# Ledger of designs, part 44: designed miniproteins, single chains, continued (3)

Each design is a single chain, and the fold is of that chain. pLDDT is the mean over its residues in the fold that is shown.

## One batch from the design tools (miniprotein)

Design m9591
Fold by ESMFold2-Fast:
Structure m9591 (fold): chain A 58 residues (1-58)
Amino acid sequence: NLERAEELARKAEEKLAAGDNVGAVEYLKQVADLFPDNQLAWDTVRGVAERLGVAVPA
């Protein structure tokens, strides 16, 4: 899953560069979904979403 996580993280960075904060958070959530037992990944997604003013998708 590391290769997929890297690809999704790269896409999140591309969305941020394009000003698509919602799309960026969606890709970051997909990364966290690959590591469901990793609390740090989920905390990171929530922190980024909060700073960008975006709701975390279910």
Scores: mean pLDDT 75

Design m9592
Fold by ESMFold2-Fast:
Structure m9592 (fold): chain A 68 residues (1-68)
Amino acid sequence: SEEAEEIVAGLIASLAGLAPEEAREIAREVLRLVREGRLDEARALVQERAGLSEEDAQLVVDAARAVA
């Protein structure tokens, strides 16, 4: 849902200092991977694209799991 994308994108933008549009693109991919049960790939994608630490990327994945 758009609401799930907004929640996850807002968290990514806040943690990584990214523009809302870029954070939203990352959020869409993270939600897709989480819905597919591909949690390790979702975490890796957040680390690679948002430049977040493993700890912060895990926070993003956990938030996505809660709203997916």
Scores: mean pLDDT 87

Design m9593
Fold by ESMFold2-Fast:
Structure m9593 (fold): chain A 55 residues (1-55)
Amino acid sequence: SKAAAIAAQAATALLASAITAAADIATAASIVAALHGLDPAQLNQLLNKTLAALK
């Protein structure tokens, strides 16, 4: 149906936005790590733990 096609397009746009936002967050985390001498792997581990706690 047309409604299903529109819903699929909206879902695809939301997924694309989420991927772009995730890339921007990863870039920001790398910059912060570089400026403060932090290990990006440790920042990623903390982020993953925080996201898991929010579920």
Scores: mean pLDDT 64

Design m9594
Fold by ESMFold2-Fast:
Structure m9594 (fold): chain A 70 residues (1-70)
Amino acid sequence: MELSEEEKKKVEELKEALKKARIPYDDISDEELLEFLKENNYDIEKAVEKYKEHLEREAVEALVEAVERV
């Protein structure tokens, strides 16, 4: 819940990279963006790629769940 000064800086860098790549991050918290950074050793480019893959996977999983529950 609390971001350190370094963590805030890294999240800002990730947000700038996402803006340039035109990937939406309005529905995600700074803490969740930080988790993508941690998972990728604070590599901004890899975090952008993994976040995009995550959004695509979530969309597919939501469709599967909707079909399976009817």
Scores: mean pLDDT 74

Design m9595
Fold by ESMFold2-Fast:
Structure m9595 (fold): chain A 70 residues (1-70)
Amino acid sequence: SMKKEKIRKLLLETIGLVIRALGAALDGDMEAAKEALERAREIVKELEKLDKEEAEKAKELVEKAEKDVE
């Protein structure tokens, strides 16, 4: 279904932003890292409207990345 495809795309985008944030943090670019995590948080909010269970998994991933960036 189109809904499942949209959820998949948002999940992949969240994962990509988390990877980008961690990479930026390793390079010392804390501004880019925080920006990527903020964008990931916005996608999690979109996921919550579509699928609360998948959104919770994405949220946990973002929260772990936020702790690693700090």
Scores: mean pLDDT 86

Design m9596
Fold by ESMFold2-Fast:
Structure m9596 (fold): chain A 57 residues (1-57)
Amino acid sequence: MKREKAYEFAKEELKKSNLTAKFEELAEKLVEKFGLSREEALEIVREAHAELLKEIS
């Protein structure tokens, strides 16, 4: 559940920024909000970004 919530949060933040959000800044927000490691947070941001690119291509 924690990872799923972080993933959905990352997707929404990326959508709000028109995919221009810096991955490092978004990953840091996930670390702070969900207590994830930086590595896990960055992986989630990359997964969310890749999924959104598939939807808008």
Scores: mean pLDDT 77

Design m9597
Fold by ESMFold2-Fast:
Structure m9597 (fold): chain A 119 residues (1-119)
Amino acid sequence: MEERIKELRERALNAPSVEEAKQAIDELVKAGATPEELLDIARALAPQPGFGAEVALHIAELLKQRGYPEAAKEAAKIAIDTANRMKELARQATDSPELAERMIKRADEIIKKAKEILK
């Protein structure tokens, strides 16, 4: 199990897309990854605002479903913080107002869902 968790963690951290990262995280949960191992992935991806926000929210939802409410709240806080950074970067984008608007809308959706986990 530990070797499988290590392999899946590498897949999540180096995933070329959000969907592939989410798939690796789903497999990590099935393989028995601990809440702290999942939180470490959320923290590692936080510097990538769009990617990190999506992954942190997914981890928060999975942790809540698996009965780890405190870890889920930590992941939700990471998702909110990362999504707020995504909104700031989008607001500074002057070359594509339509893309910026879509990014802000998605960040707001992530923040809304993450706040529901904090309740």
Scores: mean pLDDT 86

Design m9598
Fold by ESMFold2-Fast:
Structure m9598 (fold): chain A 92 residues (1-92)
Amino acid sequence: SLDEEINRALIYLAILYRPMTAEELAKKLNISKETVEKILDELEKEGFIRRGADGKYELVPEIREALQKAIDEGLSPEEMRKLLEEVYEKLK
């Protein structure tokens, strides 16, 4: 859904700024910790993010570069999602 795409995009943007825990993301984005944890689990399974030893999530470098380009170009959350999926397919 659009709300799910927006929440995923907000999580990408937040961790692009700096690595964060699920609790920090929930507070920063005003989204429930439960919802954030579900999205983080999905993103980690998809290979977009990694969880560090300190419990903070960070973007895979190639995904970080793609997301930064999307921001610089002013892409919508939906367009960012399509770009990230294309980059991920090329990394397989």
Scores: mean pLDDT 78

Design m9599
Fold by ESMFold2-Fast:
Structure m9599 (fold): chain A 55 residues (1-55)
Amino acid sequence: ATIVLSNEELLEIAKPYLTEEQYKLLKENIDKVKELIAENPEIEQAAKLAVLDWV
């Protein structure tokens, strides 16, 4: 099954690890961040593991 991370889910997972400025930049560039995750399988796996740990 393909887990499509929503913008909201990704932002919520990242929020406690980012400053307000970094969070704003992530929110503005969330589509590019999702593309980077999809293009890099190791990052994608890390993101999936993070989701399992936090939700």
Scores: mean pLDDT 64

Design m9600
Fold by ESMFold2-Fast:
Structure m9600 (fold): chain A 70 residues (1-70)
Amino acid sequence: SPEEALERVKRIADENAASGTPEAARVSANAYKFAADAFKRQPEHAELWKEAEEGAKRYRDLADSLEAQA
């Protein structure tokens, strides 16, 4: 299901980001963005699109914060 697909993206993104590097956070942001772009094409998945966009933003913000600390 689309919900299961987003849950899989969350797991992969969290596992990648566990390394604590800006590069890993960027990869996690891109995974969410890819899911968001897929959900955006289907109006019935508006809530999943919103959640995926929020995930992408959180990981982009994390990557920016980690880069600023270097």
Scores: mean pLDDT 83

Design m9601
Fold by ESMFold2-Fast:
Structure m9601 (fold): chain A 72 residues (1-72)
Amino acid sequence: AAADARALVERAAEFPEEEAREKLEEMVREAEAALEWVEANRDKLSPEEYAAAVAAARAALEAARRGLEELE
């Protein structure tokens, strides 16, 4: 869920900047993979399930990308 993604971003911030960057890059990849999976399986999901999954993955992606921008 989006709350879990935010918690992971906050935990990444506790590491040295280089490790935080690697963790945030991993979160970006995971969120992008989740969005790709949701799109590939859209016809198998209810509209509510699709909307919730997209919202959660996008929130995670935005949080991770924002964290990376602050490290640059």
Scores: mean pLDDT 74

Design m9602
Fold by ESMFold2-Fast:
Structure m9602 (fold): chain A 89 residues (1-89)
Amino acid sequence: GALLKKAEDLLKEAKDLIEDVKKMLKKKTMTVQQAIALALSAIGLILEAEKLVEETKDVNPEAKKLAEEAIALAKEALKLAKEALKSVS
């Protein structure tokens, strides 16, 4: 249903974000402004996915699992963006 699709969409956004961060790090093209924007995007994804985990916890276990996976990937992207920010600032 709608919760499962929302979880799938958040997981896709988290996967796209971590790939973008890794690609920019590999090319050494990340600016301070880009690192800040990526960190803020990751924080936003974490907050949305944590809200979805609470909404799904006892009613849709599959959506909850996908939202938890999105949180894990967004947290990794945030960690990489923070390390990049330290390297370029």
Scores: mean pLDDT 82

Design m9603
Fold by ESMFold2-Fast:
Structure m9603 (fold): chain A 57 residues (1-57)
Amino acid sequence: SEEARRLMEQGLEALRAGDTETSRRLFDEAEAIDPETATEWSLAHLDEIEAAERRAG
């Protein structure tokens, strides 16, 4: 769904900003709304998510 996709995008932006708590909440919300879309988006953006996690930690 578009809503879940938007939440995943916002979650990645929060993660890039170093706000890991907000990122986790946004990712969890996306999964609660549409787990299929959230999973597909995560796989498509895995490298970006991993890079953001490394910078945030």
Scores: mean pLDDT 84

Design m9604
Fold by ESMFold2-Fast:
Structure m9604 (fold): chain A 86 residues (1-86)
Amino acid sequence: EEQEKRDLELAKKNAPDPLVFAAVLYIEYKRKVEENPEDAEAWLNLGKAALELGDYETAIEYFRKALEIDPDNEEAKKLLEEAQKK
């Protein structure tokens, strides 16, 4: 978990382009949810990356998965609603 935050800061430093950063997040969190499918935070971040890449259908799936694990996650609820409007 602490390592994830460090990896995100490293990605920002090495890839300041928002799309490149989103692609790095997508790859990283895709691996994390495959290793631990009950990690709600990883699903949430994977959904955020999909949104930034313009893949709204995939983002909706990932936000729903995050909410199945943590139904009180306000950020996931908000992002799911935003993705559904696209």
Scores: mean pLDDT 76

Design m9605
Fold by ESMFold2-Fast:
Structure m9605 (fold): chain A 84 residues (1-84)
Amino acid sequence: GLRELVLRVAEEARRLLREAERAIREGKLEEARRLLLEAEVLLGLLRILRGVAKLIGDEETAALAEELIAELEARLRALEAQLA
């Protein structure tokens, strides 16, 4: 269902962010930038899925997606700041 898709996309974004953090720690800055770009794409997909949930009246899945987006955006921006 839509909830399971939201959770799977969020789990993949978390994986990419963990790999990006490791790449930063190892000095692999180009790899880190690529991983952060991939995570940004998945965040875009989560925003679309949140919109779909709202359109079909699935308020619980919309709220879940909103919380996951906020968590993942904060982590993504913190890692991007380390590369600036």
Scores: mean pLDDT 91

Design m9606
Fold by ESMFold2-Fast:
Structure m9606 (fold): chain A 67 residues (1-67)
Amino acid sequence: MKKLALVGDKDLEEAVKLGKKLKEEEGFDVVIPVTGLSEEELLELAEQLEKETGYEVHVYHNGKRIK
């Protein structure tokens, strides 16, 4: 199954760094770093991405996995 990581952080640079690690070390096919979204907004976006892509979507917020 294809895996997608949605990586939200207050600092975009931190989101990008975590995303790179997830892609290289954890076998994620796609990584989407974002900033400016709340935990609730990230979970809503993740549900939309799962419906549109059919990928297994994992969600990270400020360095912690929330989904």
Scores: mean pLDDT 85

Design m9607
Fold by ESMFold2-Fast:
Structure m9607 (fold): chain A 65 residues (1-65)
Amino acid sequence: SKAILKEEDLDEDLKEAIEYGNLVEELIEKGLMDEEVRKELEKMLKEKKSFKEISEFLKKKIEEA
């Protein structure tokens, strides 16, 4: 469905934030959260990348492992 109000945008943001948190936990549990990944994550957050884009980066790191 197409978003009409911020409510749908907030739902997507929350969904993306939850996915991001789950991916961070998975990387930590698997020992994949090294200094390089952490620095890239911090850089993406500073560049105001969306949680969706950050999650895609984290998924790639999990897939490459």
Scores: mean pLDDT 74

Design m9608
Fold by ESMFold2-Fast:
Structure m9608 (fold): chain A 61 residues (1-61)
Amino acid sequence: SMEEFQRRLEGVLRAVDDLRAEGYSDEEIEEAIRHIARHLRSQGVPEEQVEEIVKAALEHV
């Protein structure tokens, strides 16, 4: 659903903010985003939604 998509997107962006606040490098945050993408795919999230989340997260780094 759109509500689930928005919730996942906001959660990933918050995770990026938290990792940066803890002092992780951009490269470490990008690796974390790749792990999150694999997790979302394993949970059955549509590929188009995973791609949108990854794009937004990488732009947020």
Scores: mean pLDDT 86

Design m9609
Fold by ESMFold2-Fast:
Structure m9609 (fold): chain A 72 residues (1-72)
Amino acid sequence: SSSLKKELEEVDKKIEEVNKRIAELTAQEQAALAAGDRERTRELAMEIAGLTVELMLLYVKRKELEKQLAKE
C-alpha cells in the first residue's frame, strides 16, 4: 500500500541518518584514540554502540515492512 511505502521510505531515511552519524562519530573516535584521550574514546565508543543497536532495530522494522508490501 501507499502507507506501507511511506513507512518504508521513512525507515530508509532514518537508516541513512544513523549511518551518517556513526561515520561522523567513528572519525571522532579515531581522532580521540590518536590523541590518547581515553575518556573521549570510551564515550564515543558507547555512543556508536547505542546507534548500532538502533540501526539493528530499524533493519528489523524494514524487513517486516518489506514482507507486508510483498504480500500485496
Scores: mean pLDDT 89

Design m9610
Fold by ESMFold2-Fast:
Structure m9610 (fold): chain A 145 residues (1-145)
Amino acid sequence: MEEDVEKAVKALEDVFTAAGIAAAINPQKKDEILETARKLADLVVEAFSEYADYVRAKADMAFIRAEELGKLVERLVEQGKEDPAIAREVAAFMEKAAANAKKGLDTIVELVKDSPLYPEVKENAEKLRKLIDEGVAEARAFAAA
């Protein structure tokens, strides 16, 4: 349980990092990305109810870091419109964060497989995976221009 809680927290941190970057790269999907990430965190807090306060605190801290990171990435996206080297660095950063987040989503889904919340966690994880993949596609298109 305690080891699984730390795995869930690490997974949420990686997921929120990728969500923050994807929201900055794909601003038309920003609200959907961040809302889906928050919904997934809420479900994880409920699934780990004996550690709910701890998981909530860690998720909230990860979300704050993701929002601040998103603001910095928005500035890099603007700079990348005139500088192809910056555009390529933004794409590389998104791809690395997405790879870590996908492993995190797989970890969260596996950890809650015996929970009554499993169907909702799986649905929100799949939705967020698609939104992160869209962020990667947008970052690659941006870097290739």
Scores: mean pLDDT 90

Design m9611
Fold by ESMFold2-Fast:
Structure m9611 (fold): chain A 61 residues (1-61)
Amino acid sequence: SKKEKAVKELSKITKEAKKNLSEEDYQRFLDELRKLLQKYWPNEDYETIIKEAKKIYEELK
């Protein structure tokens, strides 16, 4: 399903963020990801969540 693919992709991005970011920037990544999930997850807008999560990670890297 699209949801299962999104969960897998978000898990991958989150693991990369944990490995590559400082503790402070990883916490910022998690805070921003939480906001994305609150905004877009109820509407099943998984593509937007993945796109924005990748953008946040790249901006913090």
Scores: mean pLDDT 85

Design m9612
Fold by ESMFold2-Fast:
Structure m9612 (fold): chain A 62 residues (1-62)
Amino acid sequence: MPSLEELAEEAKKLAVDAGDKATEELKERVQRALEALAMNPEDKELHKKVLEEIEKLKKLAK
């Protein structure tokens, strides 16, 4: 499973690659999830949320 730093870097890259294909709402959700996870690294729910939002970005960044 990727580290928090790796997830943040991947999300940033995918958001750039997706550009206009990703809505501002999706980009905001990804950033908020990463921020929440950074504050609570042990929170499994937040970790899963980050992974799910990143998967949505991956789909758009293809």
Scores: mean pLDDT 77

Design m9613
Fold by ESMFold2-Fast:
Structure m9613 (fold): chain A 65 residues (1-65)
Amino acid sequence: SVTKLTALAIRAIGLQIEGIFKDVRIENGTIVVTLKEDSPEARAAAEELKKIAEELGIKIEFRLS
């Protein structure tokens, strides 16, 4: 669902604005989130989003930089 994908993406973008994630984008129906490897807050937020995405059937990918 585009609506569910968009809602989850907005949540991730909120975390990007707060400085938790470095980047958030949507690529071919997948939410792509970029993290810092050394950020415990970003890792915790990523695990929470991964769980929500799994429950909603939305594809999410996490990248390190």
Scores: mean pLDDT 81

Design m9614
Fold by ESMFold2-Fast:
Structure m9614 (fold): chain A 61 residues (1-61)
Amino acid sequence: MVGKLFRAIKDQPQLLSTMLALKKGDLVEVLREVNENFVLARNLATGEVGYVGKAFLEEIE
């Protein structure tokens, strides 16, 4: 997953200051795998970095 591009398949609200706000269709770069459920990623539209649930992401071919 690290260094690959993913697309948000649904909105993720920023519920915590450490979470990344995502809208469906946003492109993200995965910077680090954190655990089985979360990655650290950058939103390419906003430049913000934060935690993203893996269930919100789809790998781009």
Scores: mean pLDDT 78

Design m9615
Fold by ESMFold2-Fast:
Structure m9615 (fold): chain A 57 residues (1-57)
Amino acid sequence: SALEELREKALAGARRWAAEGFPRERILAMVRRNVAGVLSEEELEELLAEIDRVLAE
C-alpha cells in the first residue's frame, strides 16, 4: 500500500541520515516535515515513534 511504501522510505531515509551522523532529534524533525500533510496526525505520530525506537537501538 502507499502507506507501507511511505513508511519503508521514511525508515530507510532515517537510517541513512543516522549513518551520516545526523542527531536523532534532527532526523525526527526532518521526517515530520517530509510527511506532514500526507499522513493523519495519528499515522504521523505512530511513524515517528517507530523511527525513534529504531534509532534508539
Scores: mean pLDDT 82

Design m9616
Fold by ESMFold2-Fast:
Structure m9616 (fold): chain A 88 residues (1-88)
Amino acid sequence: DAEKAALAQRAADLREEYRRLEEEANRKATQAELYKQQADLYSMRDEELSKKYEELAKKFNEEYKRLQAEADALRAQADAAEARLAAL
């Protein structure tokens, strides 16, 4: 059944894209944490530099949240495709 094969491939592609976005999100979260640590290190030594690292941590954390939302949407689409495939 060509339709069943196409739906299975679509579900697999959505799962792979979800995995890639999860990995990218995790990298952004890690970088945000590193920038937060830098901000903390400079908080007593250089207030201006500390503030710059705080802004970088905030930007990377916002990017992490956006990527997580996109990953969640792809996971929901993959789940729907798999449920439809199971009903065939």
Scores: mean pLDDT 88

Design m9617
Fold by ESMFold2-Fast:
Structure m9617 (fold): chain A 65 residues (1-65)
Amino acid sequence: GASKRQKILELIGEILRIIGEILDLERELKEAEEAGDEKRAEELRKRIEELKKRREELMKELRSL
C-alpha cells in the first residue's frame, strides 16, 4: 500500500492544483465583473465555490493523517 508520506505528498499536490485553478478563476471573475457580465460572473462564482469545497475536503483529509 502507499506510505503515509506518499499520501501526504499526493494530497498536497492536488491541493496546490486546486489553489491554482481558484486563482485563475478569481482573475476571470474580476474581469467578468469589470465587464458587467453578470451571467459569466455567477457561473465563475459557482465554479470557485465548488473548488473551495473540494480544497476543504482535501485539507481535512490531510489533517486526519
Scores: mean pLDDT 88

Design m9618
Fold by ESMFold2-Fast:
Structure m9618 (fold): chain A 85 residues (1-85)
Amino acid sequence: SAKEKLEEGRRLLEEALRAYAAGDYERAAELFRRSLILYYEAGDYTAFTSGLFLGLALIVEADLAGDEEAAEALRRAMKEALAAA
């Protein structure tokens, strides 16, 4: 159901943010991508759009900090999520 997809998406987003904080950018990017796709499939476009803005904010912060690995991983995840929508 849409509610189950939204709940799973939220769990994956929380897991993605924990992985990002731990420096596991590959895992963070994959979990973030999956979360965005679930929000879109659930029809919760507000959650999807908010997730995209969060991803963009993290990319900008990573770029400004010189964290090229983090910025590249997040850009790839965003691109893939948008392509799947």
Scores: mean pLDDT 84

Design m9619
Fold by ESMFold2-Fast:
Structure m9619 (fold): chain A 73 residues (1-73)
Amino acid sequence: MIPLPEGLRPAVGDTSDAAVLAALHEIRIAVTYINTKDKEEVLKTVRKNAEDARAAGHEELAQAYEESAKRLE
């Protein structure tokens, strides 16, 4: 399988729910990156996901997306 960029791995270990969500979003971002291979488009998508997550009250998830975007820079 195609390896995931190390920068897509959010901080986990607090709960099993957090670990599952982190793994699913890591896979989602990696799939986007693999399909487009356009760094600009991936960054745009990740930052939009962070904003959407924050608006929905998922601050931890929003932080994980922002951290992933910084690593994709």
Scores: mean pLDDT 61

Design m9620
Fold by ESMFold2-Fast:
Structure m9620 (fold): chain A 66 residues (1-66)
Amino acid sequence: STEELIERLAEAVKQSLLDSGASEEFAEKVGEETRRRLREAAERGASRDELVQIAVQITSKAIKSL
């Protein structure tokens, strides 16, 4: 389901940040923001591929901010 995909993507974003040296607090905050943004995008009709791309962009931007 779309909700299962969103949860999986948010957890992947959080784990990528932790693996890149982010604090648990920062990783959790970005994970929650990812869930919110992906749910909003899905509500607007975003495809599964678009949801993946959004998660990738969030991860890349967050890692660059570390």
Scores: mean pLDDT 87

Design m9621
Fold by ESMFold2-Fast:
Structure m9621 (fold): chain A 77 residues (1-77)
Amino acid sequence: NAQEKADKIVEEIRPELEDALRAAGATPEQVENALKAIRTQVTAALEDGESEEDAKELARRSGRVIVAHVRNQAAAA
């Protein structure tokens, strides 16, 4: 089940991603939205036949992009 695998990947990266997002100035709402977005992307990748390792790499890469975006938004506000 792609959804169950996606949940597992998100839980594995959750602590590091939450810490990075909060350090960047993310609200609790932005943290939840980031995790949901990554779960959706990872689920789609797994459904398209990507491996768990590739999906995990995608999750980490997407997390870095979201953290950068939050930092830029905080700086622009």
Scores: mean pLDDT 82

Design m9622
Fold by ESMFold2-Fast:
Structure m9622 (fold): chain A 81 residues (1-81)
Amino acid sequence: MREEREKALQALRDGLAEASRDGVFPEAKAVVRYEDEGKVTVERLTARDGEIQEERFEGSTPEEIAEVKARYDELAAEVDA
């Protein structure tokens, strides 16, 4: 599970970096949400000229989880993903 997720995230990073580097998309964005042992994590990935910028949000209490999920919806709407 974790290894599969890390592999999928790395493939996503590589794809975004390549897309942004070859001029297909000057800026490529993705938002990913995953849950592990009661913790919700959201990562926003932005790629420009083959460089990846990452923002990470985590929640482990019910209140934090609700906030992180709301943030995911917000970010997903921004990237049209």
Scores: mean pLDDT 74

Design m9623
Fold by ESMFold2-Fast:
Structure m9623 (fold): chain A 62 residues (1-62)
Amino acid sequence: SDELKEALIEAIRAGDVARARELLGQVTDPALANAGLAALYELETGGSIERAVAMVEAAARA
C-alpha cells in the first residue's frame, strides 16, 4: 500500500530504526522488503540516511 511505503520512507528518513523494522515486517512486496532490509542495514551501520531513503524510494516506484 502507498501508506505503508510512505510510512517506511518517513521512518528511515527520521533514522527511526525500530519503527522502520516494525513497518518492514508488514511489507509483502519482495523488492520493497529487500530494499528495506538494505536501508535498515545502512542505518544500523552508521551509513547515509540519504542513501537508505533512495534505496526504498527506488523500490517503491517499481
Scores: mean pLDDT 81

Design m9624
Fold by ESMFold2-Fast:
Structure m9624 (fold): chain A 100 residues (1-100)
Amino acid sequence: MEELEKEAEKLKKEAENYRKQIDSVTAGLQAAQAAAQRLIDRYREEAKKASPEVGKELQERIDRVEAALQRATQAFQDEIDSLRKKAEELEKKYNELKKK
């Protein structure tokens, strides 16, 4: 009995740890999106005061930031999905042990 209770508690704590990691990764994604938006906004403001040639260079920088953000967003989403699957598998095992 105690071994099953200890195993269930371990599974619960590991699942909770993955859920906390999801929260951390989600916060990281939000921070990355906010940082990218600040850079884009800065380049757009600089472009308003710039020559057409400098405006083109600033647009290319915006395009690179947007491309980097898309890649980062995908990587964060893949990590969140992986962590969620691990949490769900542990939560399922915990629930199965609690029914016995």
Scores: mean pLDDT 85

Design m9625
Fold by ESMFold2-Fast:
Structure m9625 (fold): chain A 68 residues (1-68)
Amino acid sequence: MKEKAEKALEEAKEYARELAETTDLSPESLANLAAKKALELAKDLPEHVQAEVAGEAARYALELARER
């Protein structure tokens, strides 16, 4: 379970980083897309874990957008 959640978060973070490097998306759009990706990857996990992974992915995306 933990390992699967970690992998989903890693993949969502990598997706967010790729979008941040290749697009000029707003912080809000980047966070939304990262959260959506995280939810898709964590679909088979408990709701609490899904929310945590999505929240972390969105936060990471916002931080990337703030870095330019």
Scores: mean pLDDT 80

Design m9626
Fold by ESMFold2-Fast:
Structure m9626 (fold): chain A 107 residues (1-107)
Amino acid sequence: DRARTLALNLVKTALIELLGWTGAEAQAAAERVVARLDPEVARALTDALEDMGEEGERAFARHAPPLARQIAEALAEVVGIPEERALEVVEAALRANAAAAREEAAR
């Protein structure tokens, strides 16, 4: 559930903050995107965010590219935007979530 919640919040934040969607529309679309993701991708995202809290930018550089691509493919299909645009949006959302995870790790 935590892995699914993190993936859902990542996509929802990307839709609201970067594409200007409403909360209700973003919630519905995020649930559709997460339903298309392999559960292993959601788990890998949770592990990556935890590693980013410990190792910072090194963990981001290691984990973010493959995760961003997989999430971007699902987002592009659900939202109907080009994969290049979806990748930019997902990458920005991952950076924002990594920054938030680091702040939380600092207590």
Scores: mean pLDDT 74

Design m9628
Fold by ESMFold2-Fast:
Structure m9628 (fold): chain A 55 residues (1-55)
Amino acid sequence: KSEVLENYKLILERLVELGLITEEQANEIMRKLEKAKTVEEIRKIAEEELKKLLS
């Protein structure tokens, strides 16, 4: 679980650096991921949130 959260944190930080999302959006996504109890739930939330912001 912690490794997956760290990987998504790095991905979100890079997306902010590239200007694709805001720091506020990255923090909101990370907060949602930290509330998830399983690796599958983390991936599902991340995919849904990123699809909404990047599509």
Scores: mean pLDDT 79

